# Ledger of designs, part 63: designed miniproteins, single chains, continued (4)

Each design is a single chain, and the fold is of that chain. pLDDT is the mean over its residues in the fold that is shown.

## One batch from the design tools (miniprotein)

Design m14181
Fold by ESMFold2-Fast:
Structure m14181 (fold): chain A 65 residues (1-65)
Amino acid sequence: AAKEAPTLKSLKAGMTEEELRDFIKSVLEKYPNLSEQALEELFESLSEQTGVPKSYIRKLYEEVK
């Protein structure tokens, strides 16, 4: 199994939709000029950490951008 070090920025399976939305919003506020490649990598990482499908994460991003 993949193992991640416990950090304040670690995401876990079972995060709510609201928590995911808030996280995406905070990332966009810090990094408003993210490239399309960086966004795809972010969605992939979020999908792996939360167990939420990448397509659903992309939908949340479109709602908060």
Scores: mean pLDDT 69

Design m14182
Fold by ESMFold2-Fast:
Structure m14182 (fold): chain A 80 residues (1-80)
Amino acid sequence: SDEELRAWIRERAAELGVSFTDEAVDLLVEYKREYLGDDLRSLETAIGMAALSARERGRTTVEPEDVRAVVEPMREALLA
């Protein structure tokens, strides 16, 4: 369910020392539905890359822009 998926995303983020905004979680849920299906490993990779993006910008909170910076290139690679 979406509720379980949101909880899973937040748990993985916490393991990396970051938190996701609700909007950032929403974007990852949409990306998984449209492009990843049941591929949780690619979703884990996206979470890790978004966390890295936030930390490189001096934040421990992952914002929607961090998710967009990750999912747009991954989407382009998937469609190539």
Scores: mean pLDDT 81

Design m14183
Fold by ESMFold2-Fast:
Structure m14183 (fold): chain A 77 residues (1-77)
Amino acid sequence: SLEEKKKKIVELLEELLKLIKDEELKEKVKEVIEEVKKAKTEKELLDALKKLADELVKNNASEEQKELLSKAISLLT
């Protein structure tokens, strides 16, 4: 179900958030968690996660941080 996917995605993003030291990037991840919670479709979830993927690349995020987001995206593809 959409609600089960949202719950698992939020759990993965909360794990990602624990690995981030940069305050601006933390804020971006928190914003995406709120977008995920409010999403009504799988497309809205995927769009939010892809936006976060771009932010992680721009901020030179670690492989571990990128893998957690990749895991979240894989739940929708």
Scores: mean pLDDT 84

Design m14184
Fold by ESMFold2-Fast:
Structure m14184 (fold): chain A 72 residues (1-72)
Amino acid sequence: LPPLSEEEREAVRERAKELAEWVKTQSPEEQKKILEIAEEWKEEAEKVEEPSVREAAVEAAETVAKAAREAL
């Protein structure tokens, strides 16, 4: 994967924030499913060789997972 630009990293952060807010509005069943998916995304993200992509992906996954845990 090519390195992310600053604009792309900001876009990833904004999308993760929007997704986190949406997650808080979901049912507990959906929140549990989202948490499982987000934890899997984090594990896969940590395997990405490009540091900028890995960091952005891990942060995004953690943002979503945290929102799901806090809503449960």
Scores: mean pLDDT 80

Design m14185
Fold by ESMFold2-Fast:
Structure m14185 (fold): chain A 84 residues (1-84)
Amino acid sequence: MSLAERAEAAVREVDTDGDGVVSPQELREVARRLGFELTDEQVAAIIRLYDKDGDGVISQEDARASGFRSIGEAVAAGLEALYG
């Protein structure tokens, strides 16, 4: 299973509100479920890469604006950029 597929599953599990956005706290939990421990600076860096409207969260619209099909794909790409 690819990192992107695992990230998509983790986002679905962590998005308890079902609102289709990922907060900094939810991003940290997604990363933890994938085996990564993110610092506050790394969480902020990933959010800044994808947060196109400046609301401090990653939405499906932010992911699409960055060329990804899902928030999970965007998160996986961000993790690979930091660790791969």
Scores: mean pLDDT 76

Design m14186
Fold by ESMFold2-Fast:
Structure m14186 (fold): chain A 79 residues (1-79)
Amino acid sequence: SEELEEFVKNLAKAVAEKTGIDFDELYSAGLKFAENAQKAGLDPYRAAILSISLKAIEMGADPEEVAKTIIEFLKKKKE
């Protein structure tokens, strides 16, 4: 959905900006996992958060910085 794509895009932008990890890598990981989760009847938003977090950490981001960024993002983007 357009709402899901926008959520994934904005989350990936926030994490990329704070960690210096490439936006396209985070967005691709988040979108793919979210779409697969939605198709499987799972929460696609949680899937996006998990996949973007893990991809950022895999690419060298500090886990604490990633966690802080996601917490602040979710506070501002309450659903």
Scores: mean pLDDT 84

Design m14187
Fold by ESMFold2-Fast:
Structure m14187 (fold): chain A 58 residues (1-58)
Amino acid sequence: KREELEARLEELKKTASEPVKVAADLILERYKQGKLTDEQVETALRTLELSDENIKKL
């Protein structure tokens, strides 16, 4: 669902580490511009969420 993917990216922009925030912002802008598919955004989200968790656990 597009709204769910956008909400997850917005959450990362608010709560994530700085490099993940920057990446989430770029992905969200490209998604809003229609440059990324839902599958591409979902894959990117999973990668960003895992990266942020790893940074915060260290």
Scores: mean pLDDT 79

Design m14188
Fold by ESMFold2-Fast:
Structure m14188 (fold): chain A 76 residues (1-76)
Amino acid sequence: SRREEVLRALEELFGTEIRVDLSLPDEEIARAIVDQLVARGLIRPFPGLERRIADALRGRISIEELLKAVASRLVS
């Protein structure tokens, strides 16, 4: 599914498993992903991060566009 594809792409980019209930609304999934990544120090939050993940889950933006936005904000 699109949700699984987005989740797998993010897991591959961060090199870690992300555990979230994919039966939740896209906004809830996006929030859970952001909360996990920020809490684990894997990304610096930026305006629109949660929205970009939600838009990718809905198919409004490509996975490639999401990964480009996220990769620019990885924690060193």
Scores: mean pLDDT 83

Design m14189
Fold by ESMFold2-Fast:
Structure m14189 (fold): chain A 70 residues (1-70)
Amino acid sequence: VPGGLPQKNNSPEEEEATRKHLVDVYERILREHGRLTPEVRAGLEEAARNSKSDIDFHERLSLLVERAIA
């Protein structure tokens, strides 16, 4: 059973704001390259919803972008 020690620097509200900001940035990049498909958009939303941490979320976004431009 995992213990409840605070290890995150950001509050849940700040994490949500950061995730939305990163989604917007990557959506803009993909849109400018003509790579923003419904599947990619769904992937970005899924990453924002299901990521365990800011680092995990950022890695998922990077992988989605890499896949989209490949």
Scores: mean pLDDT 71

Design m14190
Fold by ESMFold2-Fast:
Structure m14190 (fold): chain A 60 residues (1-60)
Amino acid sequence: GVEANSKEEALEIAKKLGFPVLIRTKEGQVFYAYNEEELKKILDYIEKNLGFPVEIERLE
């Protein structure tokens, strides 16, 4: 996966990889985003509750 240290960096990485994407938190929690709007909601949750960094991967 590709490490993102902020919400904005995570969005740019996901746009380059293409959807759907997997987001993995430092605690090992996994989220799936099928589009940019869903990813924004997930990243808002992570920023508020879990924190960065996160890893982003394109789903195969």
Scores: mean pLDDT 86

Design m14191
Fold by ESMFold2-Fast:
Structure m14191 (fold): chain A 75 residues (1-75)
Amino acid sequence: MDRLIELLRELREKSTDPKVQELLDQAIATLEEMRALGLPPEQRAAVVRGIVDQLAEHLSPEDVERLRKAAEEEL
């Protein structure tokens, strides 16, 4: 989880679009809360995939690939 959250923070610092920054902030908060609550593996996987798919609409293909790889390493 730490690597995925760190990547999201890196993407937030690089982003100049306020809407994308807000989505990244929400994704980071959701992942930190999910980690703290200890959600079941199926729910954890579904939440991570949902976040990646939503962000993929707003990120470059290269950043999407990095994000998907980091998400796979967390699942």
Scores: mean pLDDT 80

Design m14192
Fold by ESMFold2-Fast:
Structure m14192 (fold): chain A 84 residues (1-84)
Amino acid sequence: AVKEAEEHLRRAEEHIRRAEELLRQGDVEGALRAAQEAGEHLGKAVEAIEKAEKEGDPRAKELRERAFELHGRLLEVARAVAEG
């Protein structure tokens, strides 16, 4: 659970960074695709975090906080894409 959550959070962050970079370059279509990939990995990370929390893993709290931060960044990307 924890290892799976860490991998999906890492993938989500990579795609968010890519989306942020593409937005700075004016590539709204590329940014949207990267944001969609980030959202898929973030969703899988949250599922793995919920499993770790149920198992009582002390690392689950840190992973949940990281997921919350990445979700915020993804919402900012989505807002920028929607504004054109």
Scores: mean pLDDT 85

Design m14193
Fold by ESMFold2-Fast:
Structure m14193 (fold): chain A 84 residues (1-84)
Amino acid sequence: MKEEIKKLFEKAIEAVKQGNANEAARYMLKAVDLAEKEIEFTSEEVARYIGRVLRVIGAVLDGNYEEAIKEVKDFEEELLKRLE
């Protein structure tokens, strides 16, 4: 589980570096879906995760790749902590 989630976030970062907001969003949402199979998220957690995905999309579209990568990494750390 954690290893698979890490790989999805690595792919999300690669997508950000390529300026592909849609691909980055798809990988992050796939990681969330995978994590939901192991733990039950609260509505507040789901809303927060959707907000993080939207912030990454916005940053990529604005050409702020450094900000987008930071947000992806912060999101990965939060999701991995939630699993353990």
Scores: mean pLDDT 85

Design m14194
Fold by ESMFold2-Fast:
Structure m14194 (fold): chain A 75 residues (1-75)
Amino acid sequence: MLTEEGRAFAKTANDSEVNVLITLLTDERPSVRLAAAEMLGVNGSKKAIPALQRTAQHDPDPRVRQAAQQALSQI
């Protein structure tokens, strides 16, 4: 789960930072993809919807898929 510090960053993330988080949804490390999905959900940017939908359907890690589904429910 996101720390309070990570949550605060996610809330204030600008469009460029949101684009970086979208890129991190394809990172090789499940922990990074999980954090990116949680941060995108907290941010609420509709730009992330297509990337989060792909992650929710196709990510090999069930925890990352669940995080992407939760993020979509927040947007």
Scores: mean pLDDT 79

Design m14195
Fold by ESMFold2-Fast:
Structure m14195 (fold): chain A 75 residues (1-75)
Amino acid sequence: SMEEKRKKLVEILQELAAEFRPALAAILKARQSGADFKEVAAREKALLAKMSEQLEKRTKEAGIDPKKLQVVVAG
């Protein structure tokens, strides 16, 4: 059902948030410690790319169509 698909999507999002939280915290700490803005931006871009890849992979493995993700979240 759409409700079960939403529940699974939320679970995947929570798992990804937990897994990537330490990396996000490290980037924030680097920024606060006066790291170069370009280096911080490059690390953020790389992390976002990894997060997007893992989200797509896990949603596909769960039988969630990426083209229907907005319908599942919005409906």
Scores: mean pLDDT 76

Design m14196
Fold by ESMFold2-Fast:
Structure m14196 (fold): chain A 81 residues (1-81)
Amino acid sequence: MLYEPTPELARLLGVKGPHTLEELLLAFRDYLEEQKLFDPEDPSKVLLKGTELGRLLGVDEVNFLDFDGIRALLLRHTTEV
């Protein structure tokens, strides 16, 4: 299945057009690595508080989410095509 990200998510991740979930998760992981958003004490957790990503996902008041929680929020910002 293909998923079309919202314009805001597409711009944040630097992607264009519909992608598989696996491709979107890969682009998202690359974004997290580039922005240094992994928790240095636990790389399974992603820093969201005070970040552009946290604001986009509506969780910028939350300090950390695990990757599964972020995957669920990412899907909320895509449309299946």
Scores: mean pLDDT 75

Design m14197
Fold by ESMFold2-Fast:
Structure m14197 (fold): chain A 94 residues (1-94)
Amino acid sequence: SALERLVRQLAMAIAIAAVEGYENKDVEGMIKRIEEIVAEAARRFPAELAARVREVADEMIAKLRANPNATYEEINALVGETSRRLLALAREAE
C-alpha cells in the first residue's frame, strides 16, 4: 500500500539518522534529526496514525536519552523494534 511504503521510508530514514548519530557520537543531534524526520513524515499521514507514529518515535527517543552511550548492537535492536512497531501501525490503519 502507499501508506505502508511511506512508513517504510520513515523507518529507513530513522535507521540512517540513528547510524549517523552513533558514528558521530552525537546523541542529541541524532534525537533532533529523528524528531525532524518524524514531524515531516507525520504531515503525510492521517491524524490518528500520525499521533501513534509520534508516540512510537517518542518512546525510541526516551530510550536513546536514557542510554546516551548505547552500543551499536543496542541502537540496531532499538531501530529494529521501532521499525516493526511503525509497520504494524501502518497495517492496522488499512
Scores: mean pLDDT 88

Design m14198
Fold by ESMFold2-Fast:
Structure m14198 (fold): chain A 94 residues (1-94)
Amino acid sequence: MEEEKQKLREFAEQLRRDGIEAAKAYVEKGIGEAGRVLQRMVDRARKELGDEYAELIRDAVHRIASVAAKSKTVEQAEEGARQVADETLKKMLE
């Protein structure tokens, strides 16, 4: 349904914004702050989109955290988080 796809796109856009913020926080301040932002995204996806999409978001946040942990700069972490969010949107729309 177009309305469902619109909600998925809106959530993916939020994941991109929050994921980039969390990745920056991970590089600058470590996992504590980033972990809270990432967990909130999973909890929100479960409430708004259901368990199936929540598992896709959970995988995405795990990948964002992994990319941030491997990044040596904030720019690398941002780019990685953006790519994960874009890939996750493609999976949700399939």
Scores: mean pLDDT 79

Design m14199
Fold by ESMFold2-Fast:
Structure m14199 (fold): chain A 100 residues (1-100)
Amino acid sequence: SMKEIIRELVILEGELTALAMLESQTNPEAAQVLLELSDLFSEMLRAVKEGDLDKAREYLEQARRLFEQNRDKLSPKVAQKVEEILREAERLLEKAEELS
């Protein structure tokens, strides 16, 4: 189950990177925010792999704050997708904490 949580978090990081690539030509400010969110997810994933769930939680909180501060730079559809990704990451991190 921890391996499945890690795999799901990798998928979420990939979704943020894919959104950034799609936005890069028409909305470079949105693309930059999405890449920064992807970087924070990469750090969160590293922390989960190292068993540092407190640090993983800190990176998720940083990602949420970055999203909230830059929501106006994202289209409504992209903002909705990021909200879904953050909610799924929260669920996965809660499951990881239950396994510890």
Scores: mean pLDDT 90

Design m14200
Fold by ESMFold2-Fast:
Structure m14200 (fold): chain A 88 residues (1-88)
Amino acid sequence: DSEIAERLAEVLREAVLELVPPEKLAEAEAIVDEFLETLLKNGMSSFLDTLIEVSERLLELGVSQEDVTAIAVRVTREGARILRELEE
């Protein structure tokens, strides 16, 4: 499960680096680190609640609703892909 959490955090990090303005990246990176820590501590059952919290925190940071939605979609698609790979 740590592999899944790390993979989801990597997708979140890449989306943040692409879509979040450079002046907000340090704060957004801290949000990514907290996302990974929460998934590792609380497990994958916390994924949706943690992604909602990340989305809210990025909006509070001043990231646009459009960019936050794009980030959430990318992470959710990765989660769905991982679940499909495990189910096979």
Scores: mean pLDDT 83

Design m14201
Fold by ESMFold2-Fast:
Structure m14201 (fold): chain A 66 residues (1-66)
Amino acid sequence: GRPGGNEGADKAGAGTVALGGGTAEQASKGAREAIERGEKSTEAVAKILVEHGADEEAARRAAEMA
């Protein structure tokens, strides 16, 4: 297979696409769902936040604060 061509157009900031406010809200929502499941491990919460499109570092900080 050959490269797809226009793949660098989406910078390595797919998660940073958020206007700054959207990511925070999505992160809070993800953290809340994790707490509802009984997940209180920082790693588990961070993973859920990343699944919702949060940055790895942002997810870690949010999970640690939660």
Scores: mean pLDDT 60

Design m14202
Fold by ESMFold2-Fast:
Structure m14202 (fold): chain A 71 residues (1-71)
Amino acid sequence: MNLTQEEIEEGIRLAVEMAKKYLDKGAIGTAELYVGEADGNITLAQSLGLEISEDVLKEYEEVKERLLKAK
């Protein structure tokens, strides 16, 4: 059903947005927690065979790269 995919994708999107917000504030530790949350939801979606929007995946990778550079 589409609901499970939408719920997981929304969770990833919100976690990525929160990570960006906290990176912009210099709260690196909090941003890392949100990147971890997004990573967990992506892993769950892949385990369920669900497709994640390329836009969401791109934003996730950009946030991960920003976090890595900020460490």
Scores: mean pLDDT 80

Design m14203
Fold by ESMFold2-Fast:
Structure m14203 (fold): chain A 55 residues (1-55)
Amino acid sequence: MSLEEQAELLEKQALRYYLQSARLRDVEHDEAGAARYEAQAQELIAQTKEVVAQL
């Protein structure tokens, strides 16, 4: 798998974590769970930037 493919997968995973965070907040009213998924999404975005910087 190329670095570009890895960056795209990390971006897609971050988006899914943002969507899970929104669902936890809106559907389950779990603000703590939503915050955890949002934090993980931000970590994945940071990793994506590191991978892209190597291109």
Scores: mean pLDDT 81

Design m14204
Fold by ESMFold2-Fast:
Structure m14204 (fold): chain A 70 residues (1-70)
Amino acid sequence: SEIHELLKQIDELFEAVIAGRATPEQIAKLRELLEEFYTTVFNLSPEQAREKADAVLAALRRSAERVAAG
């Protein structure tokens, strides 16, 4: 399934970000995959999908910072 492959990639990139090992290129790819997920699964507009992707990335960065801080 196309959706299954998309979710697998998102999950792998989420783990990389939380672990503090994600490259800028991997973060950019995660943003693109999140936008695709929200447009495909939830039928959001490209603008709405981008806002949602940015919010998810901001939350993920906050989680990674808390993990790094102990």
Scores: mean pLDDT 83

Design m14205
Fold by ESMFold2-Fast:
Structure m14205 (fold): chain A 59 residues (1-59)
Amino acid sequence: DMEKKLKELEEKAYEAGRAGDLQEFTRVASEAVNLSPDSEVTSVSQRLAEAFRRGREEA
C-alpha cells in the first residue's frame, strides 16, 4: 500500500517536472518523505527527484 502511494507520488512528480512546477514538486516530495521510514528517506527522495528530472527532460 505504501509502495502504491509512492508510485502515485512519483507520477505526480513527473507531471510537475513536465510543467516546471517546483511548488507542486516540493509538496509531493514532502508527502512522500512523510510516508517513508527514516531509513528509506534518501532512496524515496532520489526516486521523486529522478521522476521530476525525467519530466523536465521530456518537456
Scores: mean pLDDT 81

Design m14206
Fold by ESMFold2-Fast:
Structure m14206 (fold): chain A 90 residues (1-90)
Amino acid sequence: KKEIIRAEAEASVLAIRYAVALRLGDGAGAAEALARLADLIEERFPDNPLAQEAARLFREAARAAAAGDLARADELAREGMRLFGKAAAE
């Protein structure tokens, strides 16, 4: 399915952008990447409760990053990645 492959590729790119921004201390860049990732997951996996919870965590992480709290953003993003991985396996 071409749409699911594209969504996976887009999510991977956003995850990489987030990781780079985090290492550079770029809160605004990290927030943008996390918000886009949350939007993508909400739009493509609306009926998957684990994916929706992951999106919520990424949105909370984006707010933390925008506020300059990169440590909280990273903790929330890691939990979001864990839940999204679990959603993909189910």
Scores: mean pLDDT 82

Design m14207
Fold by ESMFold2-Fast:
Structure m14207 (fold): chain A 78 residues (1-78)
Amino acid sequence: MEEFEDEVRAGVLILKAAVLRNIVRSQKLTPEEVDEILAELDRLEAEAKKLKNPQSRKTVLEAIDELRRIVEEKRAEL
């Protein structure tokens, strides 16, 4: 049960990161929207750190770190 829950949680986090990445790349964002996305990334990172599988945790954290870089670059353009 716990192992299955960990796999599902990792999948949900990857999907959430992918959705945010698409929003950041395809939409014009206000500074307030950028700050909200950064706050959501902080929440996703906290959840990723709770993952018990080291490989899943690494994969999710790497996806979040890449997206955070993209968001910070976009923030600098505002």
Scores: mean pLDDT 81

Design m14208
Fold by ESMFold2-Fast:
Structure m14208 (fold): chain A 74 residues (1-74)
Amino acid sequence: MSAEEQELVKKIREDTEGALAYLKTLPAEERRRLAAEVAEMLRGLAEKLEAAGYTAAAEAAREAADRFEALAAE
């Protein structure tokens, strides 16, 4: 991995933890809606990262999307 891709992976993981913590403070209906929207956005980001050759960053984005989808299903 390049240093640039390592920083992208770190940022995706850190932003994911912060966003999940924030969404858990919201009312259940709003939390589920926003979590679903973020998951869809992250899947689109993963496709773009993979197309650009950032395989590890794309995987981090997919892992994040799965976590937001799980939160949306709560």
Scores: mean pLDDT 86

Design m14209
Fold by ESMFold2-Fast:
Structure m14209 (fold): chain A 63 residues (1-63)
Amino acid sequence: MDADTERLARTIVEALRRGADEDVIRLAIAVAKSLGTIDDVLAHVRRLGTPEEVARVERLAAE
């Protein structure tokens, strides 16, 4: 996993913690999917986030 996927995962978790609109998080997930890196980003989210934050990001990624 490269530094760019960790940075994106950290950005997603921090945005969620700041109460950002879910559409902003969906856009970040869409970027990861378009790059084929979504699995790597989710692996970083699982390390950086709480169980509740991880569940919410995984739900949005499954849409």
Scores: mean pLDDT 81

Design m14210
Fold by ESMFold2-Fast:
Structure m14210 (fold): chain A 94 residues (1-94)
Amino acid sequence: MIRLEAEVFATGAEKIENGTWTSTVNGHKVTVTIEFEELPEGLRVRVTVEADASYPGAEQLLEDALRWGVGAALNASKDPEKAKIEARARREEL
């Protein structure tokens, strides 16, 4: 299994919503988990994307799913247009 993780800090966002979404991208199952933590200065958002490491193009699929997950997290914020995004990404093979 391959896991990609991104941490996003959204300033001026106040909405908190946690969720897990499973999607099929090019016939392959990917799971996106979004966790929100409210901090005094904004929201900390962790996006985790997991997929099977054995399929060709898995890295690109995970990057596309991670981008989707980050977009979904920002759309859950009250004022996404006012948010400043600081993103850090980490790749792990499990």
Scores: mean pLDDT 62

Design m14211
Fold by ESMFold2-Fast:
Structure m14211 (fold): chain A 69 residues (1-69)
Amino acid sequence: SAEEIREKAERLREGALEGVRAGSPLGAIVLEGIDLAEQGRAEEAARLMEAAGFPETARLLREYGELQQ
């Protein structure tokens, strides 16, 4: 559901922010993907996540970005 997608995206953001605070470059990439998805740029968000090695996160951010349109 749309609610479950939003909940998963919020948990992903929380984890990414913690990663950035811990000095992980992957957290910054995930936050960029979330930002793209929130702009409705679902395909770009998904491609960024797939390039980073996160195919399941790519699927989530594609769905999340589609909800923003």
Scores: mean pLDDT 86

Design m14212
Fold by ESMFold2-Fast:
Formats: C-alpha cells, structure tokens, sequence
Structure m14212 (fold): chain A 74 residues (1-74)
C-alpha cells in the first residue's frame, strides 16, 4: 500500500522530469518506481514502466517517455 503510493509519486516526478527534457533524472526516478512496484507485488505495472523507459531511451524521445509514464499513472 505505502509502496504503491511511493511508486506513483516517483512516476509523477519521472513524468515531470521527462516533460522538462531531463531524461537522466526521469530514468533514475522511473527505476526507483520500478523497485517500489516490485515490493508492492505490482509486477505487471513494473514491467510497463521498464518498457516505457526502454522505448524512450531507444527513440531518444522524452515527450514519448512522459506520455507513457502518465498513462501508467492513470
């Protein structure tokens, strides 16, 4: 429960960093969120965050990364 709240806060911060073009901070925060999601047993959501980070890095697309992270937060 608390781990899920921490993960969502970290994902919000990651999406905000990505919108600002700070891809390194966004990736770091997203990795922290993945750890909290794994602790919460939210393995499917953790995988979605990993996939979003991987695609954002491969495409060098901070806007696309922000959109993907915001979709997970829904």
Amino acid sequence: MEEEEKARELLRQAAEAAKAGDINTAVSLAHQAIRELVKAGKLEEAQRVMDAVREGLLKKDPTGLAEALEAILE
Scores: mean pLDDT 82

Design m14213
Fold by ESMFold2-Fast:
Parts: C-alpha cells; sequence; structure tokens
Structure m14213 (fold): chain A 117 residues (1-117)
C-alpha cells in the first residue's frame, strides 16, 4: 500500500513538471506493484533507449519508495542514502524538474520529522 502512495506522489510531481507521459508510466508501475529494485532496472532500460525523462522519473520513484520504507522501519541511514540519490538527480535536472524533486525531498523530510520519536 505505501509503495503505491510513494510512486503516486512522484507521478504527481512529474505531471506538475510538464511530463505527463512519465507520470502515466509511473502510475502503471504503481498498479503493477513494482519494487524499488524493479524501478531502477526499468530506469536503466529507459536510459539505454535514450528516454532520459522516463529514466529520471523511475529513479526518483525508486528512491522515494526507499525513503518511505526507511521512515516506516526507522532506518535513518537508508533514509539519508535515498535523499542523497534524489539530490544528485535534482542537481543534474532542468529547473522545473529540479524544483519538483526538491519539493519531494521536503515532503519526505517532513514525513520523517512527524514520525520521529
Amino acid sequence: MRRRRAIEMVAGAFTAAGLPEAADELLKASREGMTPEELIERAKQYEAEGKEDLAKAFRVAAYTVRAMEAIENGDEAAFDEALKELREIAKNSDPAFREQIESLIDMLRDERAARAA
């Protein structure tokens, strides 16, 4: 259930960034119940095909899922690692895409803070 929510959040961010095709493929992946590992493998396939926006979308989804799982498990190291990967994707993205990834990072940090105790 939570994995689907994480992928849907990323799909919403990509729609806001003007990338509805990437959002549609992410929603399909959400319905299929893809794991973070499967999302990364699909991103590699898209990269090999020259579909850079789709590759970035699936990497953002994979690390967002990992961050959400880390929050649920109280795994601070895994959370920090996932956010590091999201920041690297943001740095190598155009301004609109970077803004949406930074917004996702902020939402993940807020979710973590709310569950810390």
Scores: mean pLDDT 82

Design m14214
Fold by ESMFold2-Fast:
Structure m14214 (fold): chain A 67 residues (1-67)
Amino acid sequence: HMSKEEAIKKAVDEVRSKDWPGVDKDEMVKSFEENARRLVLEENRPIDVALAQSFTSGALIGIGKVL
């Protein structure tokens, strides 16, 4: 069983390792990590739900930065 911090780091590293055409990757990854840490570590949300919500928010922010 992976720690919550390790699970977040693994998810963030996987997103950072991929190509995201038409997206501000740095802003997307930053938003994803900040929201995931808040939801999981501060609000104690389930990891799977927190990662899904955080990624969606990060992706929308990343798209908005290049529009």
Scores: mean pLDDT 80

Design m14215
Fold by ESMFold2-Fast:
Formats: structure tokens, C-alpha cells, sequence
Structure m14215 (fold): chain A 82 residues (1-82)
């Protein structure tokens, strides 16, 4: 259901915030933060594909928007580590 997919997207977004917090606090390396954000972005895209298959365009866009945001955050971390 749309509600179940939206909840999963919200939980992955919360996990991404915790990854970023741990990175900012120096608890994980840039490499580990990037790896975790990549894994979360892939999971968000999978949920977006599932929503698209169900005809739920709004939830699919919500998932893809969050995946794109994580990809941009990953780029910032990579540039900071250069």
C-alpha cells in the first residue's frame, strides 16, 4: 500500500540522518558514510520502482527525490575528503 511504502521511505530517510550525524560527530569515516548513503539510495530507488509499478506516481517521486538528495550529500562528503 502507499502508506506502507511512504513509511519505509520515512524510515530510510531517518537512517540517512543518523548516518550524517555519526559522520559529523566523527564516529564513522567519509568512506563508510558514502557506502551507507549509497545503500540507502539504492533501497529508496527500489521502493520508488515498486510505487511506480503500482501506479503510485507521488510516492515514486517522493522516493526518487530522497534518493537524489542522498546522492548529492554523498558528493559533498567526497569533496570534503579530497
Amino acid sequence: SSAALEKEIEELTKEAKEVLKKYEEGKISPEEAIKKLDELADRLRALGDQAQAQGDIQTALFAESNASLLTMQKTVIRKEAE
Scores: mean pLDDT 87

Design m14216
Fold by ESMFold2-Fast:
Structure m14216 (fold): chain A 57 residues (1-57)
Amino acid sequence: TITYLNLGDLYSKLGKYDEALKVYKEGLKKASSYEETLKYIGEILGVIGDREEAKLK
């Protein structure tokens, strides 16, 4: 739900990408619609990209 999106976004902004991924995955398990599922998948992919870029620095 929207709470997991907000919490995951907060962890991502703090650079806590693994915590953000955990939160988004929990939200994905609670997603009840196709649109909601796609939002979580998009956020998960974004965090993975940010995490990998941060590791290369």
Scores: mean pLDDT 77

Design m14217
Fold by ESMFold2-Fast:
Structure m14217 (fold): chain A 79 residues (1-79)
Amino acid sequence: MKLSAEEAAEARAAFARVDTDGDGVVSRAELAKVLSDEEIDKMDADRDGTVDWGEFMVYLSNLPNREAFDALLARLKAY
């Protein structure tokens, strides 16, 4: 799906919650607290062990529907 400005803002807020040091990059270990290894592998496209905002946005754009998007963001917000 293509993210709206509103969806992108929600995603930024959820990402920032996990990105505790504010550097725009989240480690696989931090994501593993709320996401599965399979989901993280899809986000970490360059396999460097981190997920940046760009990789996260690409993953979100490939989600099938709004329900999947909301469920993913809820898990990140629980961090």
Scores: mean pLDDT 75

